# Ledger of designs, part 76: designed miniproteins, single chains, continued (2)

Each design is a single chain, and the fold is of that chain. pLDDT is the mean over its residues in the fold that is shown.

## One batch from the design tools (miniprotein)

Design m6793
Fold by ESMFold2-Fast:
Structure m6793 (fold): chain A 57 residues (1-57)
Amino acid sequence: SEERVRREVIEAEAEAGLGMMYGSSLRIEGREEEGRELAERTREEAERRAREVRERA
């Protein structure tokens, strides 16, 4: 349904925002490598969840 797809998009955007904020904090502390790794992992997890929601719809 359209509601499932909309939730998928919103959740992905929310996680992207959180990942960017946390990544910025780690970068400021000189932990840029950890920030990049966290952002990539967060993105992959968000995509996986979005796919699950789509399958359930």
Scores: mean pLDDT 66

Design m6794
Fold by ESMFold2-Fast:
Structure m6794 (fold): chain A 84 residues (1-84)
Amino acid sequence: DEFEERLKELEERLEEAYERALEAIKEGDVEAAKEALEEMKEVLEELKELLREAPKHLIPRVIGAILRAIGMILDLERKLKEME
C-alpha cells in the first residue's frame, strides 16, 4: 500500500531527524540542530497532508505521528533556547 509505505517513510524520517538534532545539541552544533529541526517541520507538514488522504483505519496512526512530531519539535525548540 503506497499510503502505508509513505507514512512509514515519514515516521522513519522524523525519528532520524530527531536523533540527529539531539546529537547536534549534545555536540553544541546549533546550526546542525536547526537544520534537523527544519527537516522535522517538513515531515510534520507532509503528515498533515497525508491526514487529508488517510483511509479511516489509518487516521489514528497518522494523528499519532502528527502528535509525536509536534512533541519532538517543541522539545527541540526548548532545548535550543536553553543553549542561548
Scores: mean pLDDT 86

Design m6795
Fold by ESMFold2-Fast:
Structure m6795 (fold): chain A 70 residues (1-70)
Amino acid sequence: GLAELEARLEAAFALMEEGIAAGDEARWEAGRAELDAVVAYALEHAAVPEEVLRALRARLAALEAARAAA
């Protein structure tokens, strides 16, 4: 259900954050791929509020900026 998608989403972000902290590109790529898969599934199977999408884009942008600075 939605709670499982939210848990997968948080796991994807955690994996990306771990990748940045460790300098591990493979962890970043794995987290990014999981994020893309979860978002694609959610958009295909459920109406996702614009506020939620905006928050996800902002969080991803912040992580991409942190990765570029590391």
Scores: mean pLDDT 82

Design m6796
Fold by ESMFold2-Fast:
Structure m6796 (fold): chain A 81 residues (1-81)
Amino acid sequence: DEIKKELNLTDEEAKALEKAIKAKLPLPVVYYALGLEYEKKKDYEKAIEYYEKSIELAEELFGKDSKLVKESKERLEKLKK
């Protein structure tokens, strides 16, 4: 998979990303989905990384008060404690 190679994804992440792309989700939503997948795997370091990427891009594309930014920040704060 071109996307799996480009983003250095695991098989589970590649599957989640494929579903997101098929649904035509914007990239910050894809990063949020990857954060959720890593959180589910209890890989909190990678989950934090993807939530931070989602926040950064979502703030640029949707604005800092967007639902995605708020949800990603809530997840990030919960994981960082």
Scores: mean pLDDT 73

Design m6797
Fold by ESMFold2-Fast:
Parts: C-alpha cells; sequence; structure tokens
Structure m6797 (fold): chain A 62 residues (1-62)
C-alpha cells in the first residue's frame, strides 16, 4: 500500500544528483494517478460506484 510508495519516494530522494530528481518526479506522477482513481471511486454513490467500477475495468482491459 501507501507505505511501499512512501519508501520508494524516500529512496529516490536519497539518491544524489539529477537522476534523483527524475526518479522522484516519475514516482510522484504514478502515485498521483493511482490516488486520483481511488478518490473517484470513493466519491461516487453506491449505484454510481458499480457503474464506474465496470467502466474502469473495461478501460483497463481494453
Amino acid sequence: GEIAREAAREAAEALPGEKSKKGLAVLEAGADAEGAGAMAGAGGSLLEGELRERALAGAAAG
């Protein structure tokens, strides 16, 4: 979960130099994308949630 993501970001930040900045930026972008999806699901109503879940699964599969 979230702890693993935090550990990865911390490790990337510990690396010295420009490579560290690039790695951290990529990791953060990935984490934001995952977070946005989770929030969208949680924000929906019970009826809306099931529809969004199916749409998301279809998009991921297709």
Scores: mean pLDDT 56

Design m6798
Fold by ESMFold2-Fast:
Formats: structure tokens, C-alpha cells, sequence
Structure m6798 (fold): chain A 85 residues (1-85)
């Protein structure tokens, strides 16, 4: 099940990257980061969460007033702090 979730998220990531949707790229990267945290793979979690944060920041450059993107950025930053413990 975890392997199937990872493969589906990687497929969604590729589709989001092909569309150039920074918000959706950030969301999928954050979901992969959380998945790796739950699997006790902190190095991978850190990698994906740092990328998610960068894409959420890019999304906010295009839409600075988007409260949902700001909330998800803050969530990804908190997960990153947890992964570094």
C-alpha cells in the first residue's frame, strides 16, 4: 500500500510539473515529504519538503494573497522542522 501511494504521488508530481502548476507541484511534494516521514525516512522527507517550500514560495510570487498557499507553506515548514529532529 505505501509503495502504491508513493508511485501514485510520483505520477501526480510528473503531471503537475508538465502543467507548470507551482501550487499543485508544492502539494504533491509536501505529500511525498509527509509519506517519507511516516516511513521513518527523514533524509528523503527533508529533500521533498524543502522542494515543496520552494514551489509554494513560487506560487505565492504569482498570487501573494492566496491564504491557502500560505497555510500550506507554513505546514510544510513545520513538517521540515519535525524531520530535522
Amino acid sequence: SAKEIEEELKKKLKEAEEKGDYFEIGEVLAQLGLLYLLQNKPEKAIEYLEKAIEYYKKALEKDPNNKETKELLEGAQRLLELAKK
Scores: mean pLDDT 89

Design m6799
Fold by ESMFold2-Fast:
Structure m6799 (fold): chain A 110 residues (1-110)
Amino acid sequence: SAERREEIREQVLEAKKNLDKYKDFIAKNEMPLSELLDRIERLNIPILKTGDILPFYALLIHLGISEDDIVDLGLALDDLIEAILSADPEAVAAAEARLQAVLDELRAKY
């Protein structure tokens, strides 16, 4: 939704303003972008145990991904999490396909 896209954009901008706050998380999870995208595809996403997404957005910014591309990735991940929680196999398959399309675009662009 447009409202959810704006919420994610605000989170990405907050992460960008506070990169130094997340420097230890970035250092511990720093890897080649290709490996990070492969881990995301396998749903092995480096997030804090608290479920805070902002350090993950800070990591993506550090690796040189644009704000718009991070917002698109964030929306695809959000849709997939909601689909998994719904326990609807068709919704999960559709959300996985959307995430795959975003990851393929990132692989081609970066």
Scores: mean pLDDT 82

Design m6800
Fold by ESMFold2-Fast:
Structure m6800 (fold): chain A 87 residues (1-87)
Amino acid sequence: SALEKAEELGRLAEEYLKAGKEDEAKRYAALAQLYYMLAVARERGDEEVIAITEEALRQVRATTDPEEQLAIAEETLRRSREIVAAK
């Protein structure tokens, strides 16, 4: 499930951060955030948040720059919060 993926990727991000692997930590943190958002959006039936999160996952997979990957996840979270706050 998306929630299980988020939890696994979040643990990997923490392990890489503790090992001083900053780039890998950022990559896994970005993916964990997006899968967590996807899980929450699916549980709520929020089609708009599902769509922007799936697009963000495609964008993260299309780049190898960990700063860009993290920025994509952060912007997607910001947009998701605005969508949810409007309801």
Scores: mean pLDDT 86

Design m6801
Fold by ESMFold2-Fast:
Structure m6801 (fold): chain A 77 residues (1-77)
Amino acid sequence: SNNEEALKLAEEAIEYLKKGDVEKAIKLLEEAQKVSSVEEARLLLGAAIAYLERGDVERALELAEEAIELLKKAIEE
């Protein structure tokens, strides 16, 4: 499903954030936001991107992790 692809992209983005590759993480989060059918997850991913663009990696990580939990829930339904 599109949400399974969005989940994969968001999880990959978090791994790049842990490695300090913010540019790659933003690209992956943008792709995840584009393919997700879950409106709340898209909003959280968009907010995470905005925080990364401002240099707030901690807040971005929290929001991306919230989006991942919503995507997991949507896949299980």
Scores: mean pLDDT 87

Design m6802
Fold by ESMFold2-Fast:
Structure m6802 (fold): chain A 100 residues (1-100)
Amino acid sequence: VTLTQSPSSLTVSVGEKVTLNYTASEDVNGRINWFQQKPGQPPRLIGVNTKPATGPSRFSASGSGKNFTLTINSAQAEDTAVYYAQADGVFGNGTLLTVV
């Protein structure tokens, strides 16, 4: 399976809604994980399928089949990170989010 993330980079202001898209080449049966890697910190699991595994309630995940979305309803400066989707042992290309 190939997992494509879009956009590859995004800059937003504090308080804005952020939408990150993930597209799989095949149906992954909802088995998508989302990771957040902040500068100088290890990657952390923030979402599994349609439920956040950890992290603030402003993060939400949705999708089925091949198309998945991670939404941050009100971006904060602390959300500046690279976000990775993972399915079936394959990582996506990542999205760099910058919050100013």
Scores: mean pLDDT 75

Design m6803
Fold by ESMFold2-Fast:
Structure m6803 (fold): chain A 90 residues (1-90)
Amino acid sequence: MKLTPAAELALRAALEALRKAETQEALSKAIAAALKAIGAGFLHSLGNPEAGKDAADAGEVAVEAGKLAGSERAVELGEEAVRLGREEAA
């Protein structure tokens, strides 16, 4: 499986949030973001045009997870994933 730049950043953001997650809510959102990013990469490998949108959605969940976990790095990477995912979707 090959990730797009947006999907890779969303996955990195999710993993940074997961690394700092101290609550069940933060952990659950970080896992959800990681799975969404992987799903976006899978859609991209199938040539699905929704892959960029799914990567942006994964980035948004990663930002939420990062805020809950107190990870500024996860928020930064997640916001960049949203930006790039929207560009990939256009």
Scores: mean pLDDT 81

Design m6804
Fold by ESMFold2-Fast:
Structure m6804 (fold): chain A 89 residues (1-89)
Amino acid sequence: AEELLKKAEELLEEAEKKLAEGKEAFEKGDLEKAKELFEEAIRLAEEALKLALEAMKKAENLEQILRAIGLALRAIGIIFDAELGLKKL
């Protein structure tokens, strides 16, 4: 579970970076780049969500369960924000 939690966190940090870069590209009028970055943010966040849910199933203690829930919620938030970004394109 610990390795899955760490990997999910790393993927979420990368997804958050791509989401921010996508928003910046959109503001600058680079719609093609914004689309690619939002799609990449969704892909990374979906992968992180899968790992967080797997970590929750394999959790050995309450701390790991709560961390997995937190990571899953972060992933859902990134997916939602990126999908809203894509809808504006």
Scores: mean pLDDT 87

Design m6805
Fold by ESMFold2-Fast:
Structure m6805 (fold): chain A 80 residues (1-80)
Amino acid sequence: AEELRKKAIEALRQGNYDEAIKLFEKAVEESGSAEDYVLLGSAYLTKGDYEKAIEAFEKALELDPENVTARALLEIARSK
């Protein structure tokens, strides 16, 4: 999962949002962590896929209800 996160972040830096999303999807599949759902949601948000960003942030809050980052980003995505 850690290696997948690094590759996904690098893909985001290169503007390759589809590759980044695919890598974050694999990270979520391996870890199931709230943090990986936050990263996946952030990639969708950056691409402009607000509906999928909302779904990812909701999953992050399901796993970690006190995740301030997920809550803040969910509100931003819902405002679009």
Scores: mean pLDDT 83

Design m6806
Fold by ESMFold2-Fast:
Structure m6806 (fold): chain A 105 residues (1-105)
Amino acid sequence: MSLRERLLALTQRLARELTDALENNASIEEILKLLEEFGKQVLDAAREAGVPEEKQKKIQEVLEEFIERVREILEDESLSPQEKADLVLQLLGEAMGRILAILAE
């Protein structure tokens, strides 16, 4: 499996896990733990694939920014549960787009 295929598979798994967690009213802590485990898996996959350290650092920055933005959405009391789910999944797609762009450089 290529690195791109591995990252897309990890992203699809996380999207399912996030949808299930949000539908079952999981805590903010439980959701953030899923994101932290995903970030570790992404960085491990990049390292195993021999991605240069400079690109790994950029990927880590994207993942850290993604997790922080998700936390802000989950803590926003003005948003409905459905709006939170939609925004979190949108941010996941945007983060993976940025990671794939870094890998293409």
Scores: mean pLDDT 88

Design m6807
Fold by ESMFold2-Fast:
Structure m6807 (fold): chain A 55 residues (1-55)
Amino acid sequence: SMDEEALQEYIERLKKDIEELKKKATPENKVGVDRKISSLEAEIKAIKEGYEKLK
């Protein structure tokens, strides 16, 4: 099974990627950026839900 610390580090990297995307958002790329952010947020949610099911 994946180490809890490794899971937490991966989630922190995803959160950092979301913050970087927010900083690079412009009116011209907003739709694409919003989709990427939603995908990363869904990834974090799936990881957390998967971990809860393994408890």
Scores: mean pLDDT 78

Design m6808
Fold by ESMFold2-Fast:
Structure m6808 (fold): chain A 52 residues (1-52)
Amino acid sequence: MEEVERARRRRQRLRDATYKAMIEGAKKLNDPEGLEEIQRLRDRREAAEASL
């Protein structure tokens, strides 16, 4: 049980790191619309995982 949870958390952390990098990129480009879209994608992913 804990092994599955640990693997799940590890994948979540890697995905969070990817979103963070995308957000930083959007900030450097002064792209507020892109930043909002990335945030929305992250929120949808978190909601989907929480629903499982």
Scores: mean pLDDT 73

Design m6809
Fold by ESMFold2-Fast:
Structure m6809 (fold): chain A 80 residues (1-80)
Amino acid sequence: MEAAEEARRAAEAGEAGDAEKALEEAGRAARAAAAEGNWLAAGSAGMAALAAAVGLALGDPEFGAKQAAKAARVAAEEAE
């Protein structure tokens, strides 16, 4: 339940264009999913965090946020 909720928050932040918030929440979702033993959701949330981080590093946070949102939505579905 916690991993799904945090993944939804990451997706919502990414959809709003907030790459920093998407990175933070995706990282929380990945840790929560791993703690719950859901390695599939942890992997998808980790990909969301990576997408947000890459966007920030390349100076395209909006693109990074949009890609993070897609991966975070997958993580939320896998965590349910």
Scores: mean pLDDT 84

Design m6810
Fold by ESMFold2-Fast:
Structure m6810 (fold): chain A 74 residues (1-74)
Amino acid sequence: MEEIRKILEKSGYEILEIYKAGNLYLFIVRKNGKFTAVIYDEKTKNLTFTDFYDSKEEALKAAEDHAGVKFEKL
C-alpha cells in the first residue's frame, strides 16, 4: 500500500481519496487539474488507471463501473 502511494506521488499525482473493496484499493488522484482513479489489486499486484475526468465523482463512478464493485472510503 505505502509503496503504491509513493509511486503515484513521484509520478506527479496528488492523492485526494482512498477507498477499499476486498483486495482492491482505489486512489482518486488529481494531475494538472483533472481527476483519475487508480485501482490496485493486492492479489495480482496490478495497477489499472481510468481516463481523466473533470470531477472526483466521475472518476469514482468509472472505477466502480470498471471493477464491478462498490468501494468504501478509508
Scores: mean pLDDT 85

Design m6811
Fold by ESMFold2-Fast:
Structure m6811 (fold): chain A 77 residues (1-77)
Amino acid sequence: MAEREAEGRRHLQAGLAAYKAGDYETAVEHFERAAELLPEDSPLRRAAYYLMANAYEKLGDTEKAEEWRKKADAIPL
């Protein structure tokens, strides 16, 4: 668990850096990997889903953005 979570957090940070740089495609790849590695129902997985939705919206994929927002909303606070 600990190693998997640490890698997930690294991908979350890398995704945020890419997102801030305007590289939304790379941001999506990192956020997707982060969500996969982070525990189910964790606040960090929820954050990764929201960030993925934001990145897809920037890419013009409004359907995927809405899908990921719904997934994020399903994760408890």
Scores: mean pLDDT 82

Design m6812
Fold by ESMFold2-Fast:
Structure m6812 (fold): chain A 85 residues (1-85)
Amino acid sequence: LKAEAERTRELGERMAEVLREAGLDETAERVREVFEEAARAYEAGDVSLGAALEAAGMLLVAEAGLEKPEITERANKLIKEAKAA
């Protein structure tokens, strides 16, 4: 689960960067924190909590994308890259 935690943390950092570049600094910080919590849950072996927190972070990104479509496009690229590995 350490590799899963590292991937989740990296994805969260990249998502936060997309949001910061879009001028959504507060949302970027929240997304980073939620993905960091998800990574810590995976490190602790709590896969259910890790998955739930990761989903919550993704929903925050999706909500931001409703206001700024460029966020959705960039986020989808990051998700595809993380999934492809």
Scores: mean pLDDT 83

Design m6813
Fold by ESMFold2-Fast:
Structure m6813 (fold): chain A 66 residues (1-66)
Amino acid sequence: MEEKIREVTEEAAREISAATGREVEVSVEDGNLVVRARGPPLSDAEKAAVTRIASEAQRRIDEILA
C-alpha cells in the first residue's frame, strides 16, 4: 500500500514539474494528495494543469485505499 502511494506521488510530482517547470513536492496527508510548489504564485494555466494531474493522482490513491 505505502509503496504504491509513493509511486503515485512520485509520478504526479514528475508530471507537475514538467508542466510548470518548477520543483514540486507531492505527499499524501489524511488520504488527500498535497502539492507544494516553490516560487511565485502559479498562472491560471499552470493551476489548471496541476489540478488535472492532482485529480488523476487522487483517483489512483482512492483506488489503492479502497
Scores: mean pLDDT 79

Design m6814
Fold by ESMFold2-Fast:
Structure m6814 (fold): chain A 92 residues (1-92)
Amino acid sequence: GPMAQRGAEIAKQRAEQRGLKAEAVAEGGRVTLTLSGASTEQQFGAMAGAVAGELLGGRSNVKVEGDTVTITLEGLSDKQAEEAARLIGESV
């Protein structure tokens, strides 16, 4: 929904401010964040943010390929998805 979309856009902006290339999609109760050019520390930050998102009652899946981290969040309300996406963006 619109709150999840807004959270995804803010996470993208935050990641880009930290030197990453970022893509963010919010569709059908899922938020997918793809972060490229991530350092090892930023990869751990993204994983920590995803774990924090799970504490909101959702599920997260994190895939790391080289310097690219893909995080998928699901099972969250629109408001919880916004908060989870923001936490991930702040953690990189």
Scores: mean pLDDT 82

Design m6815
Fold by ESMFold2-Fast:
Parts: C-alpha cells; sequence; structure tokens
Structure m6815 (fold): chain A 91 residues (1-91)
C-alpha cells in the first residue's frame, strides 16, 4: 500500500484531483511491477479508460480504469489501486 500511495502522489504532481496520462507514465513501469503485469498492459488499459482521448483521467474515467483492472488483473489488485488513490485524495 505505501509503495502504491507514493506512486500516485508522483503521478498527481500538480495535485488538481485528476491524473494526467503524462504523470501516470512516469510511474507506469513501477506500478506494473507492483501489480504483476507489464507496462504495455497498463498503458493499454489507461488508453481504454481515457474515452475522450484528452490525456487526462477524470474521476469517471479512473473508475473505468479500476473496472478494467478488476476484469483483467482481479478484484484484489483493483481494490489495492483504488484504496491507494483514495488515500492520496483524502489525506
Amino acid sequence: MEALVALFRRADADRDGTISLAGFRTVVAELAALLGTSPATLTRMLREADTDGDGVLTAAEFERFIALLAERLGEEVAGQVALAWYQVRNE
């Protein structure tokens, strides 16, 4: 959990309450390793979640990303990612 929280703090460096894809790309390799997947797989799921292609994940698009994680990597992985992001937003 602490490692995931630290990665999300780096990804949301501007702290505007959204996750930019550029910010997420800085942590995607480390996040993929922690989740037991590949950077390519995470990047593909992020692009699927970013439905309007603006390079920013809104709250709704992030929920879509969590749903994709649950479907492809399992509910436990999705829950860990969601809790880490929730902690960053609510500290």
Scores: mean pLDDT 73

Design m6816
Fold by ESMFold2-Fast:
Structure m6816 (fold): chain A 116 residues (1-116)
Amino acid sequence: SPAEEARRLFDEVRRRGEEALEKIQALDPSLPQAEVDALRAAMRDPGTAPEVYAIAEQRLLALEAGRPDEPVETKISRELAEAMRAGDPAALRQAIAEADKNVEEYRKRIEEELSK
């Protein structure tokens, strides 16, 4: 069903985000637990989960590249976020695809900077 598809997509992005946060804590043990808990709480909302996942993955990429002070950012349109909160599996798939694209563009930027 569409509801079951939306739940599976949400569970997948949440799992990926939680795995990224766990790796971030391992690489930066000084990161406050309260900040990690806030990011995990935000990932409980399907309307924000893809954006939070993208932020976590970008932070992880920066830490793995030896750039802890690298600013991270992502963008999900307001209309798409509202559609995701309505439980539309197509909108959730689009948000996950946009998050994955933002992470890939960030990874390429870091790799290009490290190649100079």
Scores: mean pLDDT 84

Design m6817
Fold by ESMFold2-Fast:
Structure m6817 (fold): chain A 72 residues (1-72)
Amino acid sequence: MAEKLFEEGAELAEKGHKALLEGDYESAIKYLTEAIKKLQQALELSKNASEEFRQRIQALLEYAQKLLEKAK
């Protein structure tokens, strides 16, 4: 479950980053907002997962949040 949410969040973050690079701020905000929600859910469900996996979720979450700030 957490792994699936992480994968979905990662895919959405990539789409958001691409939209941001293309100047499509509306799509970037939409994708990055969804990515952040998926990654927050993954982090909540990963309390019993490895520290390495939780660190990967946290890093991607921070990355998506930083991109969202640039899009707004």
Scores: mean pLDDT 85

Design m6818
Fold by ESMFold2-Fast:
Structure m6818 (fold): chain A 75 residues (1-75)
Amino acid sequence: HMEEREKRLQEVEEKTKDLSPKEKTLAIMAARALIERENVTEEQIDAAVLTLKNLGFEKAAEIVREKGRELIEEQ
């Protein structure tokens, strides 16, 4: 299970490689918080996505939303 979390986080790091350092860091932090949850909800994903959008990081928000949806599908 720990190896699965590392793989999921690595996928987010790869998708964010072309983003600015700040946007990349916040996207990775948001995704990590979702990945660390046993059961992630749509509300938690929406909260993370809205936070990133409010900061002007639309690409980071999209990456985090996609990752959150994958996590729900795997539950």
Scores: mean pLDDT 80

Design m6819
Fold by ESMFold2-Fast:
Structure m6819 (fold): chain A 77 residues (1-77)
Amino acid sequence: ERYEKIKEFLKEVAEKIADLYGDKEFAEAAKKAIDEMPKEELEEALKILKEQIEYAEKNGKEDELVEFMKELLKKLE
């Protein structure tokens, strides 16, 4: 369950990025890669995104993508 929630989180972030930049091929490639990620890579990806959000908050660089990721993280167990 936890890893499926992490995959859903990462896929939603990838879709948001593709939507913001108009790159549908990126979303398709990213979702496929996320489905093939082992558990250790999923945990590392989540950790990296959390660190990036914290960095953006500390440096006053919160944008639409960062706010979107923060809201999604609140739903992750």
Scores: mean pLDDT 77

Design m6820
Fold by ESMFold2-Fast:
Structure m6820 (fold): chain A 64 residues (1-64)
Amino acid sequence: SLAEEAEKRLRERLEEAGIPVEEVRVEVDGDTITITVTPASSASFEQIVQAMEIAGEVLREARE
């Protein structure tokens, strides 16, 4: 499904960027895609911002 593919891509990209996360959720309801990322307590502010940017890119790609 689109949710499973988007979640997989998001996890892979976060891992490649070295960003520690506790949870990644992707939900699809019709044409609405919601991504939730829970950073690990060890994540820096800079890593949190980068995670948000990566999530935005994954959302854009999933909508194309």
Scores: mean pLDDT 81

Design m6821
Fold by ESMFold2-Fast:
Structure m6821 (fold): chain A 95 residues (1-95)
Amino acid sequence: MFLTDPLSGAKFEVTVVGKEVLLKNVGGGQELVLRQVAPNVFELTDKETGKLLFRLELLPDGRVRITNVDTGGSVVTDDPGLREVLELGQQAAQA
């Protein structure tokens, strides 16, 4: 599947790899790894550097909170594509 980043408009190819979800930027070459770290809590890490970039939380109302780890800034989105990616991350963690 493909995800459009609701913050930047960047397009990512989404692939499940073992217990993780790999997000490859289309045309940009950046690769991100999504991993479930707690119930409804996920971490998005840069694959090349291993740096934690964002924490994502699946909220009780079905929205997703995205927190930038460096700035502490957060946004809440109802983007269905992002929710689907988190659901894939949850399924991968259970495999």
Scores: mean pLDDT 81

Design m6822
Fold by ESMFold2-Fast:
Structure m6822 (fold): chain A 81 residues (1-81)
Amino acid sequence: SAEEKKKEMIKKFKELLKKNANEEEIEKLKEELKKLIEEGLEVTKKNKDEESKKYLEELLEKIDDLEAFMELLADKILEEA
């Protein structure tokens, strides 16, 4: 099911982060992701893409909650698959 695939993706992301990244590296990743999302928001505003804008705004709200952030990403990936 989609929910099972989402849980598997989140688990694998957590395992990769735990094994390969310390707190400083995670903080740098968050900063980079925030910049990319903010750039994406400017593009969606110019293109009047309200659906993508709303999605990116939700991602920004969750940037400090890595689990919720990953859940939103996993949902979008599975929706496109």
Scores: mean pLDDT 74

Design m6823
Fold by ESMFold2-Fast:
Structure m6823 (fold): chain A 59 residues (1-59)
Amino acid sequence: MSLKEFLEKYKDQLTEEERKILEILIENPQASFDEIAEKLGLTKEQVEEALKKIQELME
């Protein structure tokens, strides 16, 4: 399943922050944690935590 399909299916179960992270990754699949954190005003640690939660929903 693509990240775009995942976002469409689970958008109501995701926080606004998690949705924004997915949108960045859909546009730039190679985006680093630093780039995502900078764009959203988050720390790398917060981005990592959000991605872990997203991964749990994918499994």
Scores: mean pLDDT 78

Design m6824
Fold by ESMFold2-Fast:
Structure m6824 (fold): chain A 66 residues (1-66)
Amino acid sequence: MKEVLELIGKAYSLVDEAEAKGKTEQARKARELIEKAVEHYQRGDFDKALELAKEAIEVAEKALKE
């Protein structure tokens, strides 16, 4: 619940940073995962929302690595 929203917020922050660094393709993929996570959260599918938010963070973090 609160943890899912915190992870979604973190994912948005990382996507914004990735876009600022020119990692547009990876930022785009992470943004798609965030949108799916928000959709599942709104439907009450918290487990799927958590999974998708974590995957979005992973994609964005890989983009920021190098």
Scores: mean pLDDT 83

Design m6825
Fold by ESMFold2-Fast:
Structure m6825 (fold): chain A 67 residues (1-67)
Amino acid sequence: EVKKHLEAAIEALRNGDVETAREHLIRALKLSKDKKVQTILISALLNLVAGDREGALASAEQALKEV
């Protein structure tokens, strides 16, 4: 369930748990069939790799609005 993994990733990001957030974002990306949601999730993961937790959170929240 894409929505459940996005909610878990958002909660993990708010708690500073980058590893758990990354795991849930990857799972959401693998489960998503929507190209728009996939693109936003890729942006969230790129922000996370760059060390931008706030950017990753904003992208994850945007993806949640699309599902």
Scores: mean pLDDT 86

Design m6826
Fold by ESMFold2-Fast:
Structure m6826 (fold): chain A 79 residues (1-79)
Amino acid sequence: MEEALKYAEEAQKAYEAGDYEKAKEYLEKALEAAIKELGEDHILVAVLLGALSQVYKELGDEEKAKELYEEALERYKKS
């Protein structure tokens, strides 16, 4: 959890700076860490997928954003 939260904090800083590519990189690392540490059905995984969806939308990748949003909703139902 500590590793996932560290990457999530870095992603938030990048997002606030308008660096959406860097926010995406850190959210992907946070997601990998959360799955490894807590399992794929943990609520933090759903939260991180939702955040990653928003970043993809800011980058103009609407298809990937929609895919991630639907995955986040499915994970919320299982958490």
Scores: mean pLDDT 82

Design m6827
Fold by ESMFold2-Fast:
Structure m6827 (fold): chain A 67 residues (1-67)
Amino acid sequence: AAAPLSGEQRHEARAAWYEQRAAVDAGEISEEEAREAFIAWLQERLGVSEEEARALLAEFEARAAAL
């Protein structure tokens, strides 16, 4: 099973996700570019695999859609 993120790592991931979302909403980057940038950020900064990063992205997007 993928190791769960610490509270600090989850906070950093949320901040990065919101920054990518804001850039898409501002028309600076495409939604696909934002998703790939977030996946790369998760892999580089948190040391998660691509599969784990994609699962985290899906979790953040699903949570945002529920709000």
Scores: mean pLDDT 77

Design m6828
Fold by ESMFold2-Fast:
Structure m6828 (fold): chain A 61 residues (1-61)
Amino acid sequence: SAAEEAAVAVARELGLEDSVGLGIVRLLEAGFSEEQVIELAVKNGLSREQAEALVDAALAG
């Protein structure tokens, strides 16, 4: 999907694995809120800035 492609591209720019970008998209598609996805990403070792960038990319795609 365009969301998956956008999130993977941003993940690569941030030096993260493609699976991180895909995971963000899958959580949003599963009905988790943007804030829930950001908090989960931060708990899993991402900075808040990285998590917000990935969520923004997924929603724009």
Scores: mean pLDDT 87

